# Designed miniproteins, single chains, continued (3): the designs that were tried, part 37

Each design is a single chain, and the fold is of that chain. pLDDT is the mean over its residues in the fold that is shown.

## One batch from the design tools (miniprotein)

Design m9266
Fold by ESMFold2-Fast:
Structure m9266 (fold): chain A 81 residues (1-81)
Amino acid sequence: SRLAALAQQYRAAVEEMVKAAAAQDRKSAYQYGDRAAQLMASAMPPDVRDKVYEQSLALAKAEVDKLLADPELAKELAEEM
């Protein structure tokens, strides 16, 4: 289904975000975080899509900041993915 495909793409974007953060690749980590936010927003009805994107992007940025601040945690999470 379309929702299952979006869920798989979202998971892949989050996995790449965590792996990039573990590698201290700041630029790629933020880019994959943005990709995850875009995918989350695309699953929502058009009337709330922009708001969900803005909120999801803020959450993704906070998660990337957290993972970059704790490289050992980021590496442990990346090994589980």
Scores: mean pLDDT 87

Design m9267
Fold by ESMFold2-Fast:
Structure m9267 (fold): chain A 85 residues (1-85)
Amino acid sequence: VAEEVAKLLEEAAEKAERGDLEGAYKLAKKARDLAEKYSKDERVIQIAREAEEVMKLAQKGEISPQEAAEGLRRGAELLRKLAES
């Protein structure tokens, strides 16, 4: 699950960098839904929730698309490390 969530966050980061904030938000929301339904690790769930929140901030113009993409990639990297544990 953590690996699948990480892949969705990387895809969301790529969309955010291209200025597709709506597409990025939908992927981040899908990642959160996947984590909440299938993960028993609170850390995985929290990272996915933070990713959705980052995209909400980007849609409001409170952070740049680049800052949002960097946040999503950091989340994906943490999720991959958790998947190896």
Scores: mean pLDDT 82

Design m9268
Fold by ESMFold2-Fast:
Structure m9268 (fold): chain A 75 residues (1-75)
Amino acid sequence: SMAEARARLRAALDAVVRLADLVGAVTVNISELAKKVGVSPATVTRALRALEAAGRVVVRPIGRGEVLVSSPAYA
């Protein structure tokens, strides 16, 4: 279901945020994460932008379909 897919996306992004807090930054492939979770790439992008708007991460494009997700303290 879409609710289960959104829960998987939330869990994956929570793990990305925790890892970025520990190591400074994490590379995320938008399309690959979307495939693993079962959502559209646009849904992953919107969720990352929501985390950025909340001040939890800084998101920077680094090439074809990939973004760097950084802790605000590292960015």
Scores: mean pLDDT 85

Design m9269
Fold by ESMFold2-Fast:
Structure m9269 (fold): chain A 87 residues (1-87)
Amino acid sequence: SREELLRELLELEEELIRAAEAGAPRSEIDKLWERVLELLREVYGEEAAEAVREARLQADKDQPAHRRTHVLAFARLLAREVREELA
């Protein structure tokens, strides 16, 4: 169901936040991010997932030294939106 996908997405987003805060390797962060995008596509569709992917790529291009800060900011925002939908 959509509600089950939303819960799975939230759990994965929270895992990404924890990994990034713990200083996990870039390869682990990137793998979790790709899984988040895949579930975003399933829940919200291709256009929404691509918008999020492009927004993070643009942020990383503009400030390459802040890649970890950007993934944390995006993951936190996405987790908040999913929590609000589940409330």
Scores: mean pLDDT 88

Design m9270
Fold by ESMFold2-Fast:
Structure m9270 (fold): chain A 73 residues (1-73)
Amino acid sequence: SVEELLRQALGALLNRDFETARRYIDEALKLDPKNKKVLKAVRQLVNLAIETFGDEAREFAEEVLKKIDELEK
């Protein structure tokens, strides 16, 4: 489910595994690309990553936010 994929993404983020987190987020967005609740949850994960890791999460945040912006068009 999308919820399970986002939970796996959170787990990867907490382990500083930004690449694995991006993959889980990408899979979740492929399953439900225009679901507003999913897009909001992904933005919350990006905010958590920036708050927790700062600059280490910058590339992760930029890539994920660009993908969300494309899907919201």
Scores: mean pLDDT 84

Design m9271
Fold by ESMFold2-Fast:
Structure m9271 (fold): chain A 107 residues (1-107)
Amino acid sequence: MTDLSGLELGDLDSGAALARALRALRDAMRYRGLSDAEFAERLAEALEAVAAGEAVADLQARAPDGLEAVLHGLAARLREFGLLEPALELARAGDIDGLLALLEAAS
């Protein structure tokens, strides 16, 4: 069983680290009964909020649970890596595997 309380973003300093965090979040959301499409929609919403200039700390404070807070942190790191626009396009398309490939290539 995946320990959801142990889900850490850690030092997200590489595309490989971002890809691992995205996989862990997707698996945690699947464990909670979310489809890949629902996960992609939530990721797109987080990326859109970050793109709109909302403060990450405020987004995390308003998150309904720890997984959503981690998702907002991941979206902020994607922006810092200059990957916000392609990540948002892939998330809106429901293409999480394409996003994972993008992150792994960025390493």
Scores: mean pLDDT 74

Design m9272
Fold by ESMFold2-Fast:
Structure m9272 (fold): chain A 65 residues (1-65)
Amino acid sequence: SLKAAYEEGARIARELLEADPSVTPQEASTAAMQAAYDRGWSVKEIVAAGQGARDEAEDLLRARA
């Protein structure tokens, strides 16, 4: 589902930023989209995962600033 894809993207962004706090929202989005593509998800789910990762990364970076 699109909701599950979005939530998985957000999870990927959290893990990436925990490992490397210099990861940008764009980099987190790209990584989440690549992971979704590699899993054989639909184009809509790939885009949803990218959006979830970007939103989460932006929120985490704002909270740390």
Scores: mean pLDDT 87

Design m9273
Fold by ESMFold2-Fast:
Structure m9273 (fold): chain A 80 residues (1-80)
Amino acid sequence: MEEEVEANRKAFEAIRKRLEELAKQNTPESVQALEAAVEWARRILEKLKQDPRASPEMVEITEELVRYLEELLQKAKEKL
């Protein structure tokens, strides 16, 4: 359980860094890709919230990821 949370935190960190690079491109295509990433993260969060066996810590780190990606998307849209 603890190892799983740490693995997911590292995976989410890698995803954040990749999407930050994508956001720097400031193109309509990069914005669409960021929108898809936000939708994907929200879908994962929704699934976790519906699972009564899901760790509250996993829900929290996924909520942090969604929030981060939403902020990144908004900043990317402002630079178009």
Scores: mean pLDDT 78

Design m9274
Fold by ESMFold2-Fast:
Structure m9274 (fold): chain A 67 residues (1-67)
Amino acid sequence: SANEEAARRAARGGAAAWAQGNEAAVQMSIKELRELGFPEAAEAMERAVAEGASPEEIVRAADEALE
C-alpha cells in the first residue's frame, strides 16, 4: 500500500540519518512511522537504534515489523 511504501521510505531515511549521526532526523523518522500507523515498526527502529545497531540492521528490523 502507499502507507507501507511511505513507512519503508521513512525507515530508510532514519537509518541513513543514523549513519550520519543526525539523531534529530532519526527521531523524526520514528515519529513519522507512528503517524503513518506503524507503531510496531517505530518501536523496532527505536529499539535497534538504542542497541547501537548498524543502518542495515535498523532497516531490517523496521521492514520485518512492516510485514
Scores: mean pLDDT 82

Design m9275
Fold by ESMFold2-Fast:
Structure m9275 (fold): chain A 85 residues (1-85)
Amino acid sequence: MSEEFKKQLKDFLIERGATEEQANKIIEDLKDLSEKEVAAALHVLYFGLSIEEAAKIFGVSPETVEKAVEKLREALKKYGLEDLL
């Protein structure tokens, strides 16, 4: 991920109630995902897109979106942010 995308993701999580430490841990756990995969997962979890809609918008497969959503959910639960789901 680019530094700009990491900053945007961190700011998004903090605005939703994460601490800076929690946001940094989530970003580290998601480092193996592309920006498109992370953006697709965020749109499914927070902006009401279906997996199919996010896949079309971000140009990835539905299976890729499903894996990214699951990884984001696991990271949120791991760092005590399941209430943000």
Scores: mean pLDDT 84

Design m9276
Fold by ESMFold2-Fast:
Structure m9276 (fold): chain A 70 residues (1-70)
Amino acid sequence: SDLPEEVLKRMEEEEKVIKARTESLHNEQERKRDEEYKKFLEDPEMAKVIAPEIEAKRTREQLLREQESL
């Protein structure tokens, strides 16, 4: 007979597996979005409009990167 504690432990293991899989999928989706974003920047009209916002985002990401390197 399965005790509630054994069921809970199994559920926690499944949740960990699901979370790990979700994170892996999230990372893959982010890479795909980055690739699509690079193709998007190939459009010179769009690049001109969003260039200042890209620079602002890059500055923010660089600050986060610096904090992570500490």
Scores: mean pLDDT 68

Design m9277
Fold by ESMFold2-Fast:
Structure m9277 (fold): chain A 73 residues (1-73)
Amino acid sequence: SELEEFERGVEKAVEAARKAAEAGKLELVREMAEQAREAAEMFRAKGGELNRKKAELLERAAREIEEILREAE
């Protein structure tokens, strides 16, 4: 489904952020967290059930990336 494909993409983005943090690319990790937050706001603004679920996945990913950044600082 579209939601399952989206969820897989979000999971890959979190993995990419973790690898970036391991490489010391902390500014890139910060940008990734900000992009996830912005994308979440965009999907919430669009409205509807599918977009709401996409926003929730992105908000969760943003929190995880922010935590990765916090632990690496």
Scores: mean pLDDT 89

Design m9278
Fold by ESMFold2-Fast:
Structure m9278 (fold): chain A 80 residues (1-80)
Amino acid sequence: MDELARRLEAAAQATVAAMEADRENAMAIGDAGIAQIRALGEEATAEAERESPELGEAMRRGTAQAVGSLTAYTQALVAA
């Protein structure tokens, strides 16, 4: 759990940093980062669900929120 959550946060931070460093390719970098976060979120959700259904549901919501936030950030960067 903790390692997967840490990896998901690190992936989000790395994606944001990469988009800021290369704004011309921000959309492609954002899309790739979102795909990675979804994959890590699915793995974290499966692990959490094995411990309890409530933890699995919380992880699904957290992953969806992270994807939504990164999508909005990518769109804002491209629009700027």
Scores: mean pLDDT 78

Design m9279
Fold by ESMFold2-Fast:
Structure m9279 (fold): chain A 80 residues (1-80)
Amino acid sequence: SEGEKAVEEFLKFLSEKYEYFEENLDSLSPEEKRKLAEEILEEAEKKLEEAKKVASKEDQEILEEKYKRFKEALEAKVAE
């Protein structure tokens, strides 16, 4: 279904952005890491809202949980 595809695309987006962030950590200053994390989180929040519009209620809860974990993981990396 369209909702199932939206969930898969969102999870893939989170995975790819986390890998991108990790790959760039060693080349960025602390301020640049914070800015990149903020940009990624803003994009992820927009993608979450788009996916939630077509997802079932059950899938919406999964999407919100995955986003929360993603945000916490990204913020933890910025703090390192």
Scores: mean pLDDT 85

Design m9280
Fold by ESMFold2-Fast:
Structure m9280 (fold): chain A 95 residues (1-95)
Amino acid sequence: SGIERRIRVLEKIRELVREAVRLAEQGKYDEAIKLLERAIQLGLLHGVDGRIIDLVIQMLDAVRQGDLEKAKEYARELQRRIEEEIERLKEQQKE
C-alpha cells in the first residue's frame, strides 16, 4: 500500500540520518553530506512531510558548517518526528 511505502521511506531516511551522524563524528563530513542529500532526494520523490525534509536540510547545513553539536541536535529532532510520523501512519493502516 502507499502507507507501507511511506513507512519504509521514513525508516530509510532515519537510517541515513543515523549513519550521517556516525560519519560526521568520525570527521567524514563529505560522506555525511552525501547521505543527507540522498535522504532529501528520497523524501522529495516519495512525498515525505515537508517539515521532515526541512529538518534534513538544516542538519545538512550544520554538517557543511562543521557544527557537529547542531547536526546532532537536528538528528535527535528528526528521529523523534520520523518515529511520530511512522506511528501515525501505522494507526491509519489499522482503520
Scores: mean pLDDT 88

Design m9281
Fold by ESMFold2-Fast:
Structure m9281 (fold): chain A 102 residues (1-102)
Amino acid sequence: GKAISGNEEASKLVEAAGELAKELSNVEPVEKGIGLGLGVLGAAIGADLAVKKGDKERAIKEAELTKRLGQYVKDTTDNPKAQEAAEKTIEAAEKLKEAVEK
């Protein structure tokens, strides 16, 4: 594989976003939760693909979008598991930004 900073952090971000999407799919109304979960996961996957391609600017942009979507979930959900998953997703996004900026 290419030696690009942020590969481990990008993998962790995708995992955290996947757990958040799973928790959101279990919250009513399901349609809103699924849409938000797919948005967060899509942005996290975008960040991972950007890291693998060596696109530092895109990786930071997609990580920032993942963080903003995670923050929106945290601010709008009353489900404690979704709030915890959102917090972990926000933390993983910040760690990815730090790793790719280094």
Scores: mean pLDDT 82

Design m9282
Fold by ESMFold2-Fast:
Structure m9282 (fold): chain A 94 residues (1-94)
Amino acid sequence: SEEIKKLILEAKQLLDALRFAIERGADPETVLALVDELQKKIDELIKKGAPKSDLEFLLNGVRELLELARERGMPDEVIQKLEDIIKKLQEALK
């Protein structure tokens, strides 16, 4: 559906924004706000039955963000929220 395509594009844009923010050392509040927006888009995509290939792409993107966040020393709250998104995507892909 057009709505699902829009949500996928928005989620991918949030992955790019998060990578940029973490790489540039943005404050944790900014990173958390972007993670919360990504979580909302992913929850909606799962609810609407987005294609498995798109959910797998997002899972890989969030895994890369988690590794980057760990390398850049992001707070435990950021790490935990990214891990929670990964778990939701893994469950949706079963």
Scores: mean pLDDT 90

Design m9283
Fold by ESMFold2-Fast:
Structure m9283 (fold): chain A 90 residues (1-90)
Amino acid sequence: SLEEVKELLLRIYDVLKEVLAEYMKSASDEERKELQEIFKEFLQALNEAYEKKLSIEEVVERVYEILEKLPPEVRKKLIERIEEVVEELK
């Protein structure tokens, strides 16, 4: 449903914000700038997904495409957290 997709998008946003904020604390100035730009791209993608009324599966696929731009350690943590959110919404 649209409400389930909205809840998924909000929870993904919270996960992205929390995980990226944690990594930014130990990151260099250059790494922090890169993480902020990627976070902005995530926000744009989540807003577009909501406007286009994408399914849960389509949202997850789009998010994973952007995750490929992140360092492996950050990407692994986000994938784990997103999978937990998706399972909770079943």
Scores: mean pLDDT 78

Design m9284
Fold by ESMFold2-Fast:
Structure m9284 (fold): chain A 90 residues (1-90)
Amino acid sequence: AAAAEEEERRLLREALREAEALDEAELRRVVAEARAAVEAARARETPLAPDEVRALRRLLALGQAAEILLALRRGEDREAAERAIAEMRA
């Protein structure tokens, strides 16, 4: 189903726009928050509610965009980061 792929692309585009407005310290905080959220989700013995899944998906998209932008700003794997940004904008 294309719907899940369209939703993921939408979330990544929104996350990229949001992350592009952040400074390096804010980007680092977002990455830390996303990592903490994944760890907390993995530690749960019960399934996530649909609203929790949506919130986690949004945070993971933002964390992904933040990591890519941090890599680009640090000059770390710049070509891969630039390609990932182009793909998210497509």
Scores: mean pLDDT 77

Design m9285
Fold by ESMFold2-Fast:
Structure m9285 (fold): chain A 67 residues (1-67)
Amino acid sequence: TGYELTAKAAMEQAKADPSKAHLADNPEKAVEWAREQALKTRQDRLNSIYEKELKKKMEELIKQLEA
C-alpha cells in the first residue's frame, strides 16, 4: 500500500530506457518490468535495514524485560 504502479507510469519509465522502448507499446509487460524493478530496490533496502532494526529492537525489549 501507499505506492501504486499504473500502466501509464510503467510505460513512461520504459520509454526512458531506449533498450526497453518496446515495452511502451505493451502495458502489461511494462507494468511487470516496473514492478520487478521496484521490488528489487525494496528488497535490497529491506535486507540491509530490517536485520539491523529488528536486532536492535529485540535487544531493547530484552533489556526492558530484565529490569
Scores: mean pLDDT 69

Design m9286
Fold by ESMFold2-Fast:
Formats: sequence, structure tokens, C-alpha cells
Structure m9286 (fold): chain A 72 residues (1-72)
Amino acid sequence: MTKEEIIEKIKEDIELLLKTEDLSPEAKEALRNLLKEYTEKINKAKSYEEMLEIVKELSIKVKEIIEKAKKE
């Protein structure tokens, strides 16, 4: 899997969350900002292994935003 393929999949996954979850505008903005930040991190990654660790970190942060939004 290439950097472009990983970025496209992440974008699709987050766009799906933005469409399916009834999230506050603040939570939606946080998800969009997270996508932008992690897309840049993946583009700067030097190896496939580094990209996978960045994707794992992104998944954790996405989960935290969703969980926080549900408690608000």
C-alpha cells in the first residue's frame, strides 16, 4: 500500500464518520483538523512502518474525539 492509498483510505473513513455520525460542529471540525494534520505526517513519513504507526495514532485520536463528543 502506497502513501497515496493510505491517505485516500483515511480520508474516506473520516468522511464516512462525518456523514453517518450526528456529531457537533466542534467535533466535526476536530475530525477535519485531525485528517489534515495526519495527512501531512504520513506524507513526511520515511518508511511504511512509520506510516503504520502514524495511522495507529490517528485511529486512537479519532476514537477519543468520538467518545468525547458522545459525553458532551
Scores: mean pLDDT 78

Design m9287
Fold by ESMFold2-Fast:
Structure m9287 (fold): chain A 77 residues (1-77)
Amino acid sequence: DVVKKVEEAIKNGDDFTAIYLGHVSINDGRDNTAKQIGQILVDNGYIGTVQYLRQVAQKNGRDDVANFLDSLIQQAK
């Protein structure tokens, strides 16, 4: 479970694993997984990471994911 691995990585302070799994999920078209990863990152204060993943989603034409991640960033402000 990719989402579980991201939760465990964040608990251990390993944001690199969370970034990597988010990036891979976007590139693989796993839109729901990418959205769940974005929510976990925002809930744990990793706004800069979500901003990066939003750009990755936009670049890869994952507009639904990009829009969802943007909404999370706006809500966190």
Scores: mean pLDDT 83

Design m9288
Fold by ESMFold2-Fast:
Structure m9288 (fold): chain A 87 residues (1-87)
Amino acid sequence: MSIEEAAEVLGQKFKDKKLSPEEAAEVFYEAALRLGLSEEIAQEIRDYVLKNKNKDWSEVAKGALEIAEKHGVRVDAFTTAVLLLIS
């Protein structure tokens, strides 16, 4: 899937679940760790979500996905991990 498609899916799911920025940040952090990213990178993703909590969820999700992809995680794998954590 494209990063844009993944971001829209995650953004809509976060709206539907009415997640707080803190809850969404924790979900992204846990997904990063489960996919083998270091604590430092998982913290970078979490901090990005918290810093951008005033933006639309699709924009926030896109930024988090871009950080994960930059560090070698496939967009589809990260999206699946996030969705499983909030199901």
Scores: mean pLDDT 87

Design m9289
Fold by ESMFold2-Fast:
Structure m9289 (fold): chain A 80 residues (1-80)
Amino acid sequence: SKEFLEKLREIAEKYRLTDEQVRKFAKALAKEEGIMSDEEIDEALASLSEEEREIMGLNISAYGFFDPKYKELLLEIYEE
């Protein structure tokens, strides 16, 4: 979880994402029930426009919040 968050911070700096956007993207990636590999995360984010990244984060974040399966990972991302 901490390593996943740290990788997202690296990506955020690379793509100049805000903390809020990082959290949204973390939620979107957590939808896979596990942590995507660092390469998969980087490739996925690199392939999206800023608008697409935001839309993806918002949509998956909404569903992830109501899915207990992702609750533990999402809490780690938000509270660490």
Scores: mean pLDDT 49

Design m9290
Fold by ESMFold2-Fast:
Structure m9290 (fold): chain A 71 residues (1-71)
Amino acid sequence: MTLEDYKERQREFLNELLGRELSDEEFERVLETIEAWFREHVPLAEQLEDDPETVARLTAEIQRRLAEALA
């Protein structure tokens, strides 16, 4: 997967997740928020990625951070 392929898939995913079409500026803010969150939590996320309860909790956390970034 290239960085370009990753960004295209992420944009589609985020549009569905947030229930609206993101502008380029909003998409960049969302992507930066996701990257910052992964930098903070990547060792834990990688260790627990196969646990559905942990995945759900981490998803809720990132959704909250995305809401803050778009405010």
Scores: mean pLDDT 65

Design m9291
Fold by ESMFold2-Fast:
Structure m9291 (fold): chain A 61 residues (1-61)
Amino acid sequence: GSELEKIMNQVKGNPFLLSAIRSAESLLGEERAIELARKVLKGDVDAFRQLVDALQQVQSQ
């Protein structure tokens, strides 16, 4: 599978994070969504904020 698919499988137990990564993919593209997801898995708070912002943008439109 794709790199994104591997990350999605890794976080399958966290529905919020799954939705946030999907929102980032929709707004920013697959490559940026992968980059942000990898940073979040390493504990990057700024990357987590960007994923949350993407989720809120998709859900608030």
Scores: mean pLDDT 81

Design m9292
Fold by ESMFold2-Fast:
Structure m9292 (fold): chain A 67 residues (1-67)
Amino acid sequence: MANVLEGQVRNLEEQARALEAEGRTEAAREVLSHVEAAREKLRQGDLEGALEHVEKAEKILKEAEAA
């Protein structure tokens, strides 16, 4: 499970960097904030907490892509 979440976190970071390159810095910052929080939860062994931050980042990314 941790390896799957780590993969999702890495993918979200890459997508946030793409948003940043497009000048959508606010959305990129929000996604990166949740990516960082998810990594911290993974370091603590809190897989559920990490998943919550991944889900929040995905929601922000989906809303940014719809705009």
Scores: mean pLDDT 81

Design m9293
Fold by ESMFold2-Fast:
Structure m9293 (fold): chain A 71 residues (1-71)
Amino acid sequence: DIETAIARAGKAALETGKDEVVHLASQAVRAALEGNREEADRYIEKMKEAGATDEQVKEIRDAVDRVAALA
C-alpha cells in the first residue's frame, strides 16, 4: 500500500527533522555562550530550514538574546 509507505516515510522524516532541530538549537545556544552571535543567528536560520515551529524558533532566539545581554 503506497499510502502506508508514504505515511511511514513521512513519520521517519519528521523524527529526523526533530533531531536536527534539537541539534541546531543546541548549537545556536552554544555559539551565543561562546560570544558568536552571528553563528548563533546562522543556526537559528538553519532551524527554520529544518522545519522548526515558530514557537521553537522564538524560544531559541529569546535564549540567544538573553545570553548576548550578559556580554
Scores: mean pLDDT 70

Design m9294
Fold by ESMFold2-Fast:
Structure m9294 (fold): chain A 90 residues (1-90)
Amino acid sequence: MVSEEQRERVLALLEELEKAVSTVTDPEVKAKLLEAIEEVRRIVEDPRATRVQVALALLYLAGLIRQLTDDPKLLALADRFEELARELLS
């Protein structure tokens, strides 16, 4: 099961991503990233969610960031989501 500390870390990182996404100029990229953030937030906030489910959601979000943008700030956040996903799978 995901600990409250791990859940708080994921939610804090999602907030950082949401703030970074607010500066994205392309409206289609912004909309897709905000939608993905909401989907991942719903999974993370489900107390029944397994570590594997949360980790896969974070990897999905990181992959989507890498597909949609070359912004180094957003790519750095994608790296942090991947690190957190690996911690959850350990």
Scores: mean pLDDT 86

Design m9295
Fold by ESMFold2-Fast:
Structure m9295 (fold): chain A 69 residues (1-69)
Amino acid sequence: MSQRERLQRILDTLESLLEKYRDKLSEEQVKKIQSLLDEARQALENNSPDAPQKVSDAAQAYDDALKSL
């Protein structure tokens, strides 16, 4: 599996999880995670070297939000 395909699957999973837990998260948390997911997708589409880091940042923000529950 290519790195791009792997990162795409991670982003798809994070978006699905965000929709599942949207009602348990604050509006601010949802906006922050969505912004990071959008940045990660843009980096991936542009084949940017930082795409893995952007995906990691989105995953970390989601994990931090869940720990605040």
Scores: mean pLDDT 81

Design m9296
Fold by ESMFold2-Fast:
Structure m9296 (fold): chain A 61 residues (1-61)
Amino acid sequence: TRRYRLTLPVTLYMEEPVVVPAGSVLELNPDGTAVITLPDGSKITISGATGLAIARDAVPI
């Protein structure tokens, strides 16, 4: 599993637009999914492809 910290807010265009704040943690899972954990502990599951795109501009942890 690979982990990244978001340094800037990211807007997710899944079913509904969702603004993910800076400080959130992106985790790329081996099953082809990704999970973003917000600073409040809330989690959003996204596709691995979307996660990979976000990871390009995020800091590895």
Scores: mean pLDDT 77

Design m9297
Fold by ESMFold2-Fast:
Structure m9297 (fold): chain A 102 residues (1-102)
Amino acid sequence: MEEYARRAQEAAEEAGRRGGPEAAGRAAQAAGRAGMRAAKELGNHVSAAAAGASGAGGYAAGRIGDSRGAALSAQSAAGAAGTAGPEAGRRAAEAAEEAARA
């Protein structure tokens, strides 16, 4: 369960190293959006809302220059999605990793 949250955090940290705090925030937002969608598909609307809120918070953190806050928000988004099921956590982590490469 911790694996996907850790991967999402590492992806947001990598995005921040390559593109600054706003890039880290975009990776967190990607994790939140993908995690929210997957959690909804699994019927867990509480996990979906939590994943989406964490992703949005990460985006906001990135905009104010908080790369660490963005990375922790990516971790929270994937963790929240993962409570709906491992597939949701995996999708959140993969979305963060894709955003980090863009």
Scores: mean pLDDT 88

Design m9298
Fold by ESMFold2-Fast:
Structure m9298 (fold): chain A 85 residues (1-85)
Amino acid sequence: SKEEKALEIAEEALDKMAELTKDDLVGDSLVGLFQMGLAVAKKYKSSVEEIKEMMKRFIETAKKLNMPEEVLKILEEALKKIEEI
């Protein structure tokens, strides 16, 4: 389904973020928080629109916490892919 594809794109983005932040306790903690958000989206069968809004919130949170530009690019690329569904 479109929802399953959106969740898969979001999960792959968080996996890439986790690899970049694995040696940074703050970044690793933020990945954990985002993974909990994704788990809630899966459990409650979020729509593609709701998954897009979740990804936008992840991007804004990462920006506020001054995450590296490479992390922001991963999250923004994932949002763009979900918008193409």
Scores: mean pLDDT 88

Design m9299
Fold by ESMFold2-Fast:
Structure m9299 (fold): chain A 70 residues (1-70)
Amino acid sequence: SSMREHVYRLGEILGIAREDVEALIETVGEDETAVMLTAYAAAREGFELGSPKEREALEKAEKILEERRK
């Protein structure tokens, strides 16, 4: 899937391990993972997340990645 390749590449740019990106895809799917990683990138660069959906996606991403960190 082109979306799967996109989220892998986005994860690499963000310094997220391939295994963690795979876990996100398995948990929420490719499309949701793309939204989550985009929100994560925006937050790290200091951009304000404009929509409730984007803020929710960031929260989900941070939770999944934090759970996998340990």
Scores: mean pLDDT 73

Design m9300
Fold by ESMFold2-Fast:
Structure m9300 (fold): chain A 93 residues (1-93)
Amino acid sequence: MLDEVIDATVAALRSAGFEKAANVIEENREALLNHKEKGLVIVTLKSLKSAAEKGDVDGVIKSLERLYLLTGNRSFLDEAIDLAVEHLKNVVL
């Protein structure tokens, strides 16, 4: 179940052009699978997948921030910051 949610989320991120975010999810697969709060991981990954499918950059950023809060893994936060910076450049410039 959780493996299938991870696979679906990664596929959606790659299809939407969020390849770095997809790679961060794959790199953290074991941490996500072994997380004590599996229900929260599933809900967050489903939110991330939905945001990616809609092209909702803010939703992708928010979901990555939530994954950081759940796992403590800085790679989720670093990608959220990178996406926020790129989104800001597109809005301001």
Scores: mean pLDDT 85

